# Ledger of designs, part 92: designed miniproteins, single chains, continued (2)

Each design is a single chain, and the fold is of that chain. pLDDT is the mean over its residues in the fold that is shown.

## One batch from the design tools (miniprotein)

Design m7399
Fold by ESMFold2-Fast:
Structure m7399 (fold): chain A 74 residues (1-74)
Amino acid sequence: SPVDQLKQQFEQQLKQAEQAIKQGDLESAQQHLVQADQLYQQLVQLGAPQSVLDELRGRYMDVVRQYSEALAAQ
C-alpha cells in the first residue's frame, strides 16, 4: 500500500540520519530529518493508523534528540 511504501521510506531516512550523526555529518543528518518529516506528513494526509503514526513520531523525536545533542557539541 502507499502507507507501507511511505513507512519504509521514512524508516530509511531515519537510519541515514542516525548514520550521518554518528559520522559527524550534521548537514546530511538535517537533510534526512527534513525528508523524514515530509514523509511523516504524507502518512498523516493518507490517514495512516494512529498507532503507526505514534510509533514513527517517537522514533523521529529520538533521532532529533541525537541530532540536537551532536549539534550542541560543536
Scores: mean pLDDT 90

Design m7400
Fold by ESMFold2-Fast:
Formats: C-alpha cells, sequence, structure tokens
Structure m7400 (fold): chain A 60 residues (1-60)
C-alpha cells in the first residue's frame, strides 16, 4: 500500500520533470505530484529529490 503510493509519486515526478525540465521549481513539481497521487507534500518532495538525483546520475 505505502510502497505503491511512493512508486506512483516517483513516476509522476519523473514525468513532470521530463515535461518541464530538471531545472524547474522542485516545489511546484512536488505540489503537482502530491495532487495527482494523493501523497503528502513531504513524500512528494522526497520523490522529486530522488528522481532528480537519479536523472543526474544517469546523465552522460
Amino acid sequence: MERERRTQALNAAGGLLSERGIDADPEEIAEEVAKRTGVSKATARRAVAEVRAAIAADQA
């Protein structure tokens, strides 16, 4: 249950960062993730930070 919500937040954060770019305001993205997935803002902010870190690590 909690694992699925966290995964949904990560997927939503990835999609939004792809649309708006990795330099987009992370707080705006976190609020949108929270609204779309129903997670708390704290969980959404963590998901955004985690996705940004993964993208940075995966960049050539």
Scores: mean pLDDT 76

Design m7401
Fold by ESMFold2-Fast:
Structure m7401 (fold): chain A 81 residues (1-81)
Amino acid sequence: MEEEAEAAAEYLEFLAEAAERAGREELAELFREGAERLREAKNDREKMEEVAAETERRVRELRERDPEGFRKVLEAGKEML
């Protein structure tokens, strides 16, 4: 459980860095917030599921609002790999 939360948080931090490189501050803040909340909830399964669902919902809303910006974040992430 704790290891899963940490891995998920690290992945969100990676996406936040990709978002910053793409110049998408709102997405970067969303991913960082998600990572912090996952770390805080590491020992609470229900809280972790709630944080994951909330983060996914907010990402979906931003993707619908700015699909081009989201595409640039994914491209920046690929360049980081």
Scores: mean pLDDT 76

Design m7402
Fold by ESMFold2-Fast:
Structure m7402 (fold): chain A 72 residues (1-72)
Amino acid sequence: SERRRRLELEVALGVAALAAAVARVVAERLNPPDEELIRKAEELLERAAEAERRRASLEEAERLVTEAMELL
């Protein structure tokens, strides 16, 4: 179902963005802040937003989820 696939894509991209946002907040709260983790999290947030704008594949969205979860 096209409707189901679209919802799966939106959920996957949302999960990727949330995981990256959490990683960024955690990295910023470390003493000293983890600058590399902040950079990686910001890059993933930008990539997730871009994937949403261009209606990326579910496969690409799932890869972004995996990468974002690896930051946690």
Scores: mean pLDDT 85

Design m7403
Fold by ESMFold2-Fast:
Structure m7403 (fold): chain A 78 residues (1-78)
Amino acid sequence: MAAREAELRRREEELEERLRELREKVAAGELSAEELARAAEELRREAIELALEKGLEDVERDADEEAARLIEELRARR
């Protein structure tokens, strides 16, 4: 688990850094409209893929937590 979570965090940090770099280059006028559109599309695809991987992990975790809550509720209701 720790290695997987570390990899997801690194990918999130890399995407955030690339987004900041892209914004800086836009502000400096270093990118054409076509270059910006291409870079933005690549970042969006990577962000969606990362979110799906993270979402699947979170969904599995949430399911376990929901099951635990249901068990506790059943014990509390007598």
Scores: mean pLDDT 67

Design m7404
Fold by ESMFold2-Fast:
Order: structure tokens, then sequence, then C-alpha cells
Structure m7404 (fold): chain A 67 residues (1-67)
């Protein structure tokens, strides 16, 4: 599975409200492509929806540094 395919699966899980599944896919996408700013931003959004503001802020900061 490519980074793009993992990102797409993560987005579908995110849309369904399955934030834990979305996080798993976004983390796998980042392992394959660490410069994917969108994947970092989506990981931040998933943690924000789970109420983990500290992790959300960290991952949003990473996305901004890459983008």
Amino acid sequence: MSADELLEKGVEAFKAGNYDEAIKYFEEAIKLDPNNARAWALLGAAYFHKGDEEKADEYFAKANQIA
C-alpha cells in the first residue's frame, strides 16, 4: 500500500468518525512519506477530535514546517 493509498483510507476513517483507525493510517503514511504535510495536518486533526490538544498542536506545527 502506497502513502497516498494509506492517506485515502485514513481520510475515509476520519469521515466515518473512526479517529483511532484514521490515526493508524496517517501514521503509516508518514512512515512512508515523512514530508507529506497533509498527512501531518490530518493526524493533528484526528488527535484534536479525540480531545488530545497537545498532540494536535505538535502535529499541526510539523505540517507547517514541511508545507
Scores: mean pLDDT 84

Design m7405
Fold by ESMFold2-Fast:
Structure m7405 (fold): chain A 55 residues (1-55)
Amino acid sequence: SDEEQIENFIAHLQSLLDEGVISEEQARQMAEWYAKFLSPEQRERLFERMEEMLA
């Protein structure tokens, strides 16, 4: 599902952040790139999940 795709993306970013491979800024840039392929509703959900992850 689209929700599973977003959660898989978030899990991947969390892994990279936990390993110190990327910064929070790089994670946001990756999310903005991914958002180009998403609907407006999916984009909103992605960024809500991003803020929760980075809180």
Scores: mean pLDDT 84

Design m7406
Fold by ESMFold2-Fast:
Structure m7406 (fold): chain A 90 residues (1-90)
Amino acid sequence: AEELIKEAEKAFKEGKYEEAKELAERALQMALDEVPAEHRAAVERSVRRIEEEARRDALKKGYSEEEAEAIGAISAAKMALTVVRLLRAR
């Protein structure tokens, strides 16, 4: 998951916003697969809310819709990975 997030951030810097979004979505799914099944739906709902918040914030800052979608997807993937790390620490 972490490696795909780094590749997504690299694609974003290169202006490949659709590729960045696809890589981030793959990273998100990998992280969600590591969440216990009983919590997975709730975690997915929470990270999708973060995705939408990050997308809206990016649009407010003057990013294009395509850039904002990529930023949202990367933010969701990063948060899901953080949740996985926190669950493993408990």
Scores: mean pLDDT 83

Design m7407
Fold by ESMFold2-Fast:
Parts: sequence; C-alpha cells; structure tokens
Structure m7407 (fold): chain A 72 residues (1-72)
Amino acid sequence: SLFEFAGDLLHAGNPELAELLEEVRRLAEEIARLQRELEEAEGGEREELERRIEELQERALELLEEIRERVE
C-alpha cells in the first residue's frame, strides 16, 4: 500500500519515525478489522467493540501527534 511504501522510505532515513509509522499502521489495520466485526455485532458485543475501537483510535492519534512534532 502507499502507507507501507512511505514507511519503507522513512526507515531508510529515520528508523524511529518509521517505527512510529508502523505502529500507527498496525493500529489502523486492527481498527479496520474491529469496524468490520462491529457491522455484524449486536447488543453488548457492539458496545465492547465500540469501546475497543475508541481506545485504539486514541492511541493512534497520540502516535500521529508524536510523528507530527518530530517532522516539524
């Protein structure tokens, strides 16, 4: 993917930023997987998936902010 390609390029010049970008990519993949599960979920399972997705989104935003500060 374009995101993976950008990560590979960053690894050559800045391995710390590349590691942060890889973590964001892994979180994005996990969020996408849980969002697909959420489409089929009902009741309490839906609530638990929504909570899990929110937690992962918050972690991703924190990592993106760290990346932003490092590239400015």
Scores: mean pLDDT 78

Design m7408
Fold by ESMFold2-Fast:
Structure m7408 (fold): chain A 90 residues (1-90)
Amino acid sequence: HMERRQRAIDAEAYAGIALISLAVAKMAEKRGDKEGSTIAAQSAGRALENALRLLGRDDEAPEWAQKATESIDEGGKLAEEVGAEARRLL
């Protein structure tokens, strides 16, 4: 089983992956690449779900993942919030 500190480190890493994926989604959207934007947003949602589960927020994970896939701006705010929570545990 993962120690609390290791889970926080992994959660911060997943929050970072979510932010990178959302940046990719935003760049794809600006280029008119709707498919690429959707794939990147879905990757961000999965990373955010993994981060929330590592922080013990399993009940919220599917809802926040869905919000990230539907809105790049909302997803970015959620990923930043999860990253900040993970950093507070380190």
Scores: mean pLDDT 85

Design m7409
Fold by ESMFold2-Fast:
Structure m7409 (fold): chain A 119 residues (1-119)
Amino acid sequence: MNEELLKELEELRGLSREERLAYANKLLGTNFTLEELLALAGDETSGNRLLAIQQLGLIGDPAAVEPLRRALGDPDEAVRRAAALALGGIGEPGREALEEALGDPSEEVREAARVALEL
């Protein structure tokens, strides 16, 4: 067992039930899970969609490849550009979708795809 995992378990044992419930309630209201970020990236009505796309790129999880590939078809150029950069953050699993972005009608999206492919 990792010594670091034991230390975290000891720190968690110091928390009261009330403190743990308050923290869980705060996390439920303010922390996005990977599943929530994936849902937000696919929600064209969400004001947080662009932020979710950017966070998925920073996380680098290959589960984001398909939602981000769909975002490359978005009518909003800013969303398509963010999706191309986010696919670059995922690396090799996102490469095929990123190569599709090289054919985008917007030069800014094509530039983002070229930069991302060099990452």
Scores: mean pLDDT 69

Design m7410
Fold by ESMFold2-Fast:
Structure m7410 (fold): chain A 89 residues (1-89)
Amino acid sequence: SLDAARASLDAAIQALKEGNEEELLKHVRDALDHYADAAIRIPNPTEAAVLSTAMALQAVGLALEVKNEKIREEILKHATDAIRRVDAA
């Protein structure tokens, strides 16, 4: 659900503040999965695209704050995969 996506994003931001990039990655992945699930269920393609774009921009923003290269790469990969999943639906 969208509420679950927002809760996971809040947890990701908290993990970032704590310097725990592994927990950040976990919560960002959870948020992206919940956003993609919500976007797939939107019958209006423009509204689905807006939600998908907002999700991707939030993930990129968090990735820019990450110091660990592999964690940054995993966030960006998961965001790309989530967008492709929405586009394929």
Scores: mean pLDDT 81

Design m7411
Fold by ESMFold2-Fast:
Structure m7411 (fold): chain A 96 residues (1-96)
Amino acid sequence: SEISRYAAANLLVAGAEFSLKLGEKAYKEGDLEKAKEWYEEAIAEAEAALELLPDHERARELLARVKLNLAKVYEEQGKLEEAEALREEAEALLEE
């Protein structure tokens, strides 16, 4: 059912927003590893929402935001190539 898929995608987006907030809190506290774990969970949830609804703008925008936040973690860890790849992926998600 399209309605069931829409409801499931919205729950995944809500989960991703919560995971993003927890990741941002960990990042502000200097816990880069915990921030990374929460950001990776937010990415998985946002990607799952897009698998259900490929044209879900809110999920796409959220995925881009989380990837930019994860890029900051990688940059602080000296993983500059991984950080740049995440920024490029985020930019591609925001094209349209």
Scores: mean pLDDT 89

Design m7412
Fold by ESMFold2-Fast:
Structure m7412 (fold): chain A 78 residues (1-78)
Amino acid sequence: LVEEGVEYYLKGAEYFKQKDYEKAIKYFEKAAALFEKAKDYLGAAKAYYGLSLAYKAMGDEEKAKEYEEKAKEYAKKA
């Protein structure tokens, strides 16, 4: 679970770097789900922060803020 979460997170980060924000979102969502299932709160926080940045890059400020708050909550649980 954690290893698969890391793999999806890295793919999300790579697509984000390439400015393919739709694919970045897809992989960060997969990573977040796997980290939550594993109760890896630090991993979940990183994945949700990635989602926040990707949505912000796409102009979705509401979702960007929602995922930023979620990332902060998971970081506090770590």
Scores: mean pLDDT 86

Design m7413
Fold by ESMFold2-Fast:
Structure m7413 (fold): chain A 64 residues (1-64)
Amino acid sequence: MKLVARSSLSEVTLKVAQKELSEAFPEAKVTLEGNTITVEAPNEETAEKIKKALEKAGFEVEEV
């Protein structure tokens, strides 16, 4: 399952979010490119948890 999260947050905040997600969900592939975080989750349960975490952090999350 693939999620794409976009925000207008600062580069520092985006890097911290990427690190925190990678540490909390080591089984998911978390990639940061510009102001976009892409997450590849192994299953629906992990994807839903990541989506909720990103939305709480102020990201707009799309499932692709």
Scores: mean pLDDT 79

Design m7414
Fold by ESMFold2-Fast:
Structure m7414 (fold): chain A 91 residues (1-91)
Amino acid sequence: MDELIAETERLLKRAEEALEAGRLEEALEALERALELVRELIKLGKLEEAKELLEKLLELARELLEKATDRELQLRAIGLILRIIGLLIEI
């Protein structure tokens, strides 16, 4: 369990650093992978930890959308935001 949380936090940090560096595709990939790990945390009943990670994911995904100028990347960021919001509502 600690490995799953640690890996998710590592991916969020990678996304944050990639956003700051302007590597938006890398940031999106890291955020999408982090969302997959959060889904696993939800399945394991770690709802409080999952909620905190989803809120951070949402913050970074919104920043990605703000920085994205490419339509494909904007649409992928919107899709990610909608998936995050959907999970937050279900928790």
Scores: mean pLDDT 88

Design m7416
Fold by ESMFold2-Fast:
Structure m7416 (fold): chain A 91 residues (1-91)
Amino acid sequence: SSEDLLKKFNDLIENELLPLLEKAKELIKEGKLEEAKKLLEEVELMLKYFETEVLPALEAHLSEEDKKKVKEKFEEIKKKYEELKKELEEK
C-alpha cells in the first residue's frame, strides 16, 4: 500500500541515511576528515539511489499530499548532506 511505502521510505531514511550523516558529523568534529569524506561519498551514492529509484517508485503510488511530504523530507536530508560537505571542504 501507499502507507507501507511511505513507512519504508521513512525507515530507510532514519535507519540508514541519518545515522551515516550523524557519524560523518562526529568524524568532522574529531578531525578525521579522510574518513568523513569517504562516508559522505557513500551517502552521496545513497542519495542518488533514492532520487533515481526510490522517489520515482513512490510517486507512482502515493497521494499528492504524501508525495509532498516525501520530497520535503528528502530535500531536508540533501541539505544536511550539503552542509556537512561544505564544512568538510572548509577544514
Scores: mean pLDDT 83

Design m7417
Fold by ESMFold2-Fast:
Structure m7417 (fold): chain A 58 residues (1-58)
Amino acid sequence: MEYYVTTEDTVALNDPSVVIPKGTILKLVEVVDENTVKVELGGTELLVPRSKLEKYVG
């Protein structure tokens, strides 16, 4: 399984009311395009800017 971590506070692109704090570990669902990644947090699928994510290798 592949995981990402947020490098700064961000909002979900598909729901801007959802704030994702810096340092949140997210499960990769799919890469949508070069700028956008679909991730899972607590059973919810969210679209997050790729620039706000770093690959989690821990």
Scores: mean pLDDT 81

Design m7418
Fold by ESMFold2-Fast:
Structure m7418 (fold): chain A 77 residues (1-77)
Amino acid sequence: MDKEIEELIKEVKEKKEEFEKKVKEKKEAGEPIDEKEVKEKEEIIKKLEKLLNDIKEGKLGATKENVEELEKLYKEL
């Protein structure tokens, strides 16, 4: 369970870095950015990172419901 959570944390970090890179590239190219969409994705990433860390630290149980919420948030990235 902990190993699966650690792998998911790594994947979320990679998705976050990719998203931040795309936003930076658009800003540097002078392309229009939907700031609302950017903020919404940042909030999803923040919620996902918090939930993963809370499970890893034992603050939340790795219950089926929590795992399903993680999967749902990950799909929104």
Scores: mean pLDDT 76

Design m7419
Fold by ESMFold2-Fast:
Structure m7419 (fold): chain A 94 residues (1-94)
Amino acid sequence: MSSVINQINQTVDMINNRSPYSQIVQQIFQVQTQMRGLSPDQQRQVIDTIQSYFPDMDPSSIQQARDSVDRGDIDSASNTVGQSMMDYVDRVQS
């Protein structure tokens, strides 16, 4: 859990500091990878944390991620989160 939260915090710092796009993408992939090792409750906490840092993220994507966790579809949840974070970065930093 703490490792994923640290990676999310690092990603937010990179976005705020206008770090290279490729480096931000790599951090998002690390968040996705770490999510696959978490319990459903921990995955929900990660989704809530991401939503708090990225409030303009599409609410339907956040709900889709939560629904995937509820079904035990960890890969779909992690993929939806990663895609949503990438879309947000592209919109804000491009």
Scores: mean pLDDT 78

Design m7420
Fold by ESMFold2-Fast:
Structure m7420 (fold): chain A 68 residues (1-68)
Amino acid sequence: SEADKIIEETIKELEERLAKETNPEVRAALQLLIDLIRHEHRTLNPSVEEAKKARESVLKAADELLAK
């Protein structure tokens, strides 16, 4: 579905950020964000709007981690 595509693209972007990160604390936090979005959206059948909102929220959280 379109919602599944949005979630998978979001996970891929977070994994790419994780691959470039050297700080172990930030790496652990990024991994938790990946695990969280996978867990929440695997157990729920999200709408496209819900998937987009989740994407915006986790990418904002990741940006705040990298600003350290």
Scores: mean pLDDT 78

Design m7421
Fold by ESMFold2-Fast:
Structure m7421 (fold): chain A 72 residues (1-72)
Amino acid sequence: MEMEETERARKEAERALEEAERLAAELPEFAPAVEALRRAFEEKLKQEDALEGAKQVLAGARALIARMREAL
């Protein structure tokens, strides 16, 4: 897999997690789920399939952001 694609996916997941963390400040009930995604992100990046891990975290963060925006 391309290292550039892995880096892009990682940066997108990082930005999505930061967005989710900001929204969780307004919706504390989602904070534990956001923290779980942050831990999963750090763990998955240490695996040889870091690209797949980053994509999974990005998808999870985006789904959580969508749920939080619906709750606002």
Scores: mean pLDDT 79

Design m7422
Fold by ESMFold2-Fast:
Structure m7422 (fold): chain A 81 residues (1-81)
Amino acid sequence: DLAERLAEWFEALAEAAEELGAKKAAEVARETAERLRELKDAPEEEILKAAEEGWEKVEEALKEEGVDIDEVMKKAAEILK
């Protein structure tokens, strides 16, 4: 399930961002995960668009909070293992 797999990734991003002090990025990532789960029966294009929009918002929030995107992504990947 594409929507579920992407939602799990954004949940991991939220946990990673929160642990690294990026509270706003964590909030946006959780909102994106919830949105993706709502889209489980939507066309693949809608799911991918929601994920792309969510990722852009996470990147902006991380930039504003001064947290390194690469550190968050590394932490999220570790959480998913």
Scores: mean pLDDT 84

Design m7423
Fold by ESMFold2-Fast:
Structure m7423 (fold): chain A 60 residues (1-60)
Amino acid sequence: MVGKKYRAVRDFYSSDPNILNLEKGEEVEVLEEVDEYTWKVKSLKTGKEGLVPVVYLEEL
């Protein structure tokens, strides 16, 4: 949900520049729920923004 904090459940990496690469345990803030599978988030560690598959996120 927008404005909520989530945590990456695993490391994942993509060569797609629109996808945010995350390390397991990295915390993010949800900026936009683009669709039911993909959210735009901001990493609280790096400050970078990008798209993340929802299945890799766990609510804090």
Scores: mean pLDDT 81

Design m7424
Fold by ESMFold2-Fast:
Structure m7424 (fold): chain A 88 residues (1-88)
Amino acid sequence: SKQEKANELLKKIEETLKSMDELVARERKVQAEYEKNKSKELFDELLDIGVELLSKAVDLQVYFNELKKLGDEETIKKAEELIKKRLE
């Protein structure tokens, strides 16, 4: 059903946002380590985190656009609130 598909997309959005939160926390930790020890290995890890965050942002956009196309107002509002709270 439309609502089942909307709920699956909402779950993917929630999982993507959680993954992004974890990456941001890791980035903060690695950045603090890099400030103390400016190694290539730590710099490369920061770049890798940045690339993964960008990939997750693209996934988030795709899932949210698919959810909007389904037109389930309740799940769209839930997704919009989650995105605004965590990324804005």
Scores: mean pLDDT 87

Design m7425
Fold by ESMFold2-Fast:
Structure m7425 (fold): chain A 76 residues (1-76)
Amino acid sequence: SEDQANKEAQEASKLFNLDKEQTAVLHQIIKNRENAYAEVDPVVRTKHLKAVINALKNNPDGVSQDIKDNADLSKY
């Protein structure tokens, strides 16, 4: 759900010290991947989220552009 995706983005924001813009991008990524996350092992899901967070910190404009272009975010 959108509420669940928002909760996960907010918790990651607190844990990894994301800014408002990075948190909004992470929310969109989680929302787009919600169905894929439903059946994923929590360890694998955590590794994926950590990779996304690292991408947001190192290339925030690139991640935002990929969302705009409707790219496959599984690459992060």
Scores: mean pLDDT 65

Design m7426
Fold by ESMFold2-Fast:
Formats: structure tokens, sequence, C-alpha cells
Structure m7426 (fold): chain A 71 residues (1-71)
């Protein structure tokens, strides 16, 4: 549901600002499983992957996000 997607996103955001990027990634992915149109979750997932140096995954997430939100 949208509420569950938001809850997952907010937990991911808390973990991201705590520097717990691996855990943040898991929560942002959960938010996108629940609501693939959650734009902020796409953005923060990409940022968390970049912080982890997982650049191939970050590029794939950025490409998918652009495909879903072309403008």
Amino acid sequence: SRAEAQAAYLEGLRLYYAGRYEEAVAHFRRALELDPDYRDAWTLLGLALAELGRLDEQAAVAAEGRRRFPE
C-alpha cells in the first residue's frame, strides 16, 4: 500500500542520514516494491548506492528512474 511504501521510505531515509547505507538500500527497495511510482525512493536509492560505491547498480537504478519519470 502507499502507507507501507511511505513507512519503508521514511525508515530508509532515517538509516541513510545515520550513514547505514546498506540497510537504507534494503528499505528503499522495499518502498519501490510496494509503490514503483515513489519518485523520492528512486532518488534516495541511487544516492545510497553511490555512497556504497555500487556504481553499476546506481546506473541501473538511475536509468529505470528516468524511464519511469521522463520529465
Scores: mean pLDDT 86

Design m7427
Fold by ESMFold2-Fast:
Structure m7427 (fold): chain A 62 residues (1-62)
Amino acid sequence: SVSEEVERLLAELEEALRAGDVERAVAITQRLSALMPQMSPEQQARVLAAERRVREAVARAG
């Protein structure tokens, strides 16, 4: 299901952020963004929080 796919992508995003793999984190965020209209409000809030963390990681890497 889309919900299970979102949970897997969020888990992969956490791993990418912990590893400092900013390129992978950005790619996962783009995939999550495409699924946003199909997400629950709870999942949307979690994705938006994760996107903020990715933007901060990108700023630190540049």
Scores: mean pLDDT 85

Design m7428
Fold by ESMFold2-Fast:
Structure m7428 (fold): chain A 108 residues (1-108)
Amino acid sequence: EEEDLAISYLFLGQYYLQKGDYETAIKYYEKAIELNPDFVEAYANLGRAYEKLGDYEKAIEWYEKVIEIDPDDANAYRNLADVYEKMGKTDLAEEYRKKAEEIEKKNA
């Protein structure tokens, strides 16, 4: 019940994200994590929505939350690298890309 509703909010968030309504997407992702605090995918999408808004500090916070819950999520490290690249922190972006590659090699 709670899980099914959380998944529905995730899909609504994704729908609005694709339409460019990032603020509405964020609201639905927040509702998803309110119902399921372990919903890693909702945290990742919340990071993506803030990244699209240009709120890089918030995007980093949510991607770090993904890594806290799932330390083997190579995509979260890649997303952090992309955000740091957009901030002009190229050396830090390269470090996170290397971390993503290391995780991929360990899971292959």
Scores: mean pLDDT 87

Design m7429
Fold by ESMFold2-Fast:
Structure m7429 (fold): chain A 59 residues (1-59)
Amino acid sequence: MSRDEAQSLAVQAAKEVIDKAEEEASKIKDPKEREEKLRQGLEEATRRARETLQEGLES
């Protein structure tokens, strides 16, 4: 797989995780809990993007 393809897939995976975290956070009234949910979403998005990129580059 090309670097461009692997990078595109990683970006898409990260965006999906972030979008879902934002939707869930929008349902939370408490600002502290909302912030924590978004922080966890960003960490998961970063991890998933890194794993997707590594697998794509090895293919």
Scores: mean pLDDT 80

Design m7430
Fold by ESMFold2-Fast:
Structure m7430 (fold): chain A 63 residues (1-63)
Amino acid sequence: SAEEHLEEGKRAYEAGDYLKAVRHFERAIELDPEHPEAHRFLADIYERGGDLEKAEEYRKRAE
């Protein structure tokens, strides 16, 4: 479910495994395209990685 992928993504994010976190958050939004929390985590990860344009796109969808 979207919620299960969100929780697994959060665990990966807390562990610093951003690649694994992105995969889980992307699956969460595939199941629930407007999931605010998943978009917020993706925005943060891309901002940390220096992809500011992609971070802004996800941030806008996290509203």
Scores: mean pLDDT 82

Design m7431
Fold by ESMFold2-Fast:
Structure m7431 (fold): chain A 56 residues (1-56)
Amino acid sequence: GREEKLEKAVETAIELLREGRVPTAEELGERTGVSEELAREALRRAVNELAAEGKI
């Protein structure tokens, strides 16, 4: 469902950010097969998680 797709998109965004890449919502959406809107939400969650860990 939506939440499952969101979780996978968050995981993908975290991996890209850990590699030093900063994906756009469009790029993340294309890579994960989710809408740009959902990709934007996933990227926000990924950035917040990494910021809390001191990685960004």
Scores: mean pLDDT 79

Design m7432
Fold by ESMFold2-Fast:
Structure m7432 (fold): chain A 60 residues (1-60)
Amino acid sequence: KIIEIIGKGVSETEEEAIEKARKDAREQVEKLGGKIISEEVTVQKVGDQYVAYVKITAEV
């Protein structure tokens, strides 16, 4: 079946926030034994921090 997983990352740099969010999302997919179909990245700057969300669509 198809599922959606969202990972979240926060850092003072955009690159680190995205990498943290991606790692979180991919670890969740791995624990479910899922295969990654697609990945979407969203990032916003909030004050001195970046908040990133990585949405993975996976087949399990």
Scores: mean pLDDT 85

Design m7433
Fold by ESMFold2-Fast:
Structure m7433 (fold): chain A 86 residues (1-86)
Amino acid sequence: SKAVSIAVGGTIRAIGHLLDGDPEAAIEALEEAARKVGEELGKPEEGEETAKRARETFRRYVKEGKPEEGLHEAARIIFETLEKLS
C-alpha cells in the first residue's frame, strides 16, 4: 500500500541521515513519514501524535547515548500506528 511505502521510505531516509551523523534529520524524516501515513489513512491527528511520540522516544535514547536504538524504537512506533490504522 502507499502508506507502507511511505513508512518504509521514511525509515530508509532516516537510517541514511543517522549514518551521515545527522540525528536531527533522521528523526525529521520519521516525523514526516508518520504524518504522511496518518494523512494517507484518513487519520492526520493519529499521524501527528505518532510523530510526537517518535521524537520524544528518539530524544530520550539520544540523551542516553543510544541514537541507533532510538531510531529503531521511533520507527517501531510508526509501524505500530500503520498496522493499527490499516
Scores: mean pLDDT 88

Design m7435
Fold by ESMFold2-Fast:
Order: structure tokens, then C-alpha cells, then sequence
Structure m7435 (fold): chain A 93 residues (1-93)
């Protein structure tokens, strides 16, 4: 019961992070930063599965270091949600 609730919360946070990362990727591409946009899309892809969530955190953190100022707040929020989701998955195991 507790394990299921932790995983459900992790899935919710990961879904919210995917939406933020996809929006950030669109904005980065509009600004001409295709490398950051590709990193953000890869992070969003990884965040669609709890099994690849740790990889998504690393990709999102790399994108954050290179992100334009206009995109940075969206990526920061996504990283916080992904890190929290990864913590919940570890606690559920």
C-alpha cells in the first residue's frame, strides 16, 4: 500500500516534469539552441519511465547548465520534480 502510493506520486511528478521539459525544449528550439532542445527532449523521454528516471535527471541537469535564461526556470522546476520522483522510487524499492 505505502509502496504503491510512493510510485503513484513519483509517476505524477515525472509526468509534470515531462510537460515542463517538452515546453522548455520547444522554447529552446525557438531561440535557436537545438543542442539544449535535443537534451531536453531526451530527458523528457527518460522521464516517461520510472526505470530511466535517473538518466532523465542527469540529462536535465546537463541541459540546465547550458540552458538560455528564458528556459532555465522551466528546466530547474523539472529537475526538482525528477529528483523528488527518483527519491520516491528509491524509497519504494
Amino acid sequence: MERERLLEEAERLAREAVELLEEAARRARELGDEEVAEQLRAAAGGARSLETLEDAVELAREALRRAPEEVRPLVEEAVEKLERAAELVRRAR
Scores: mean pLDDT 86

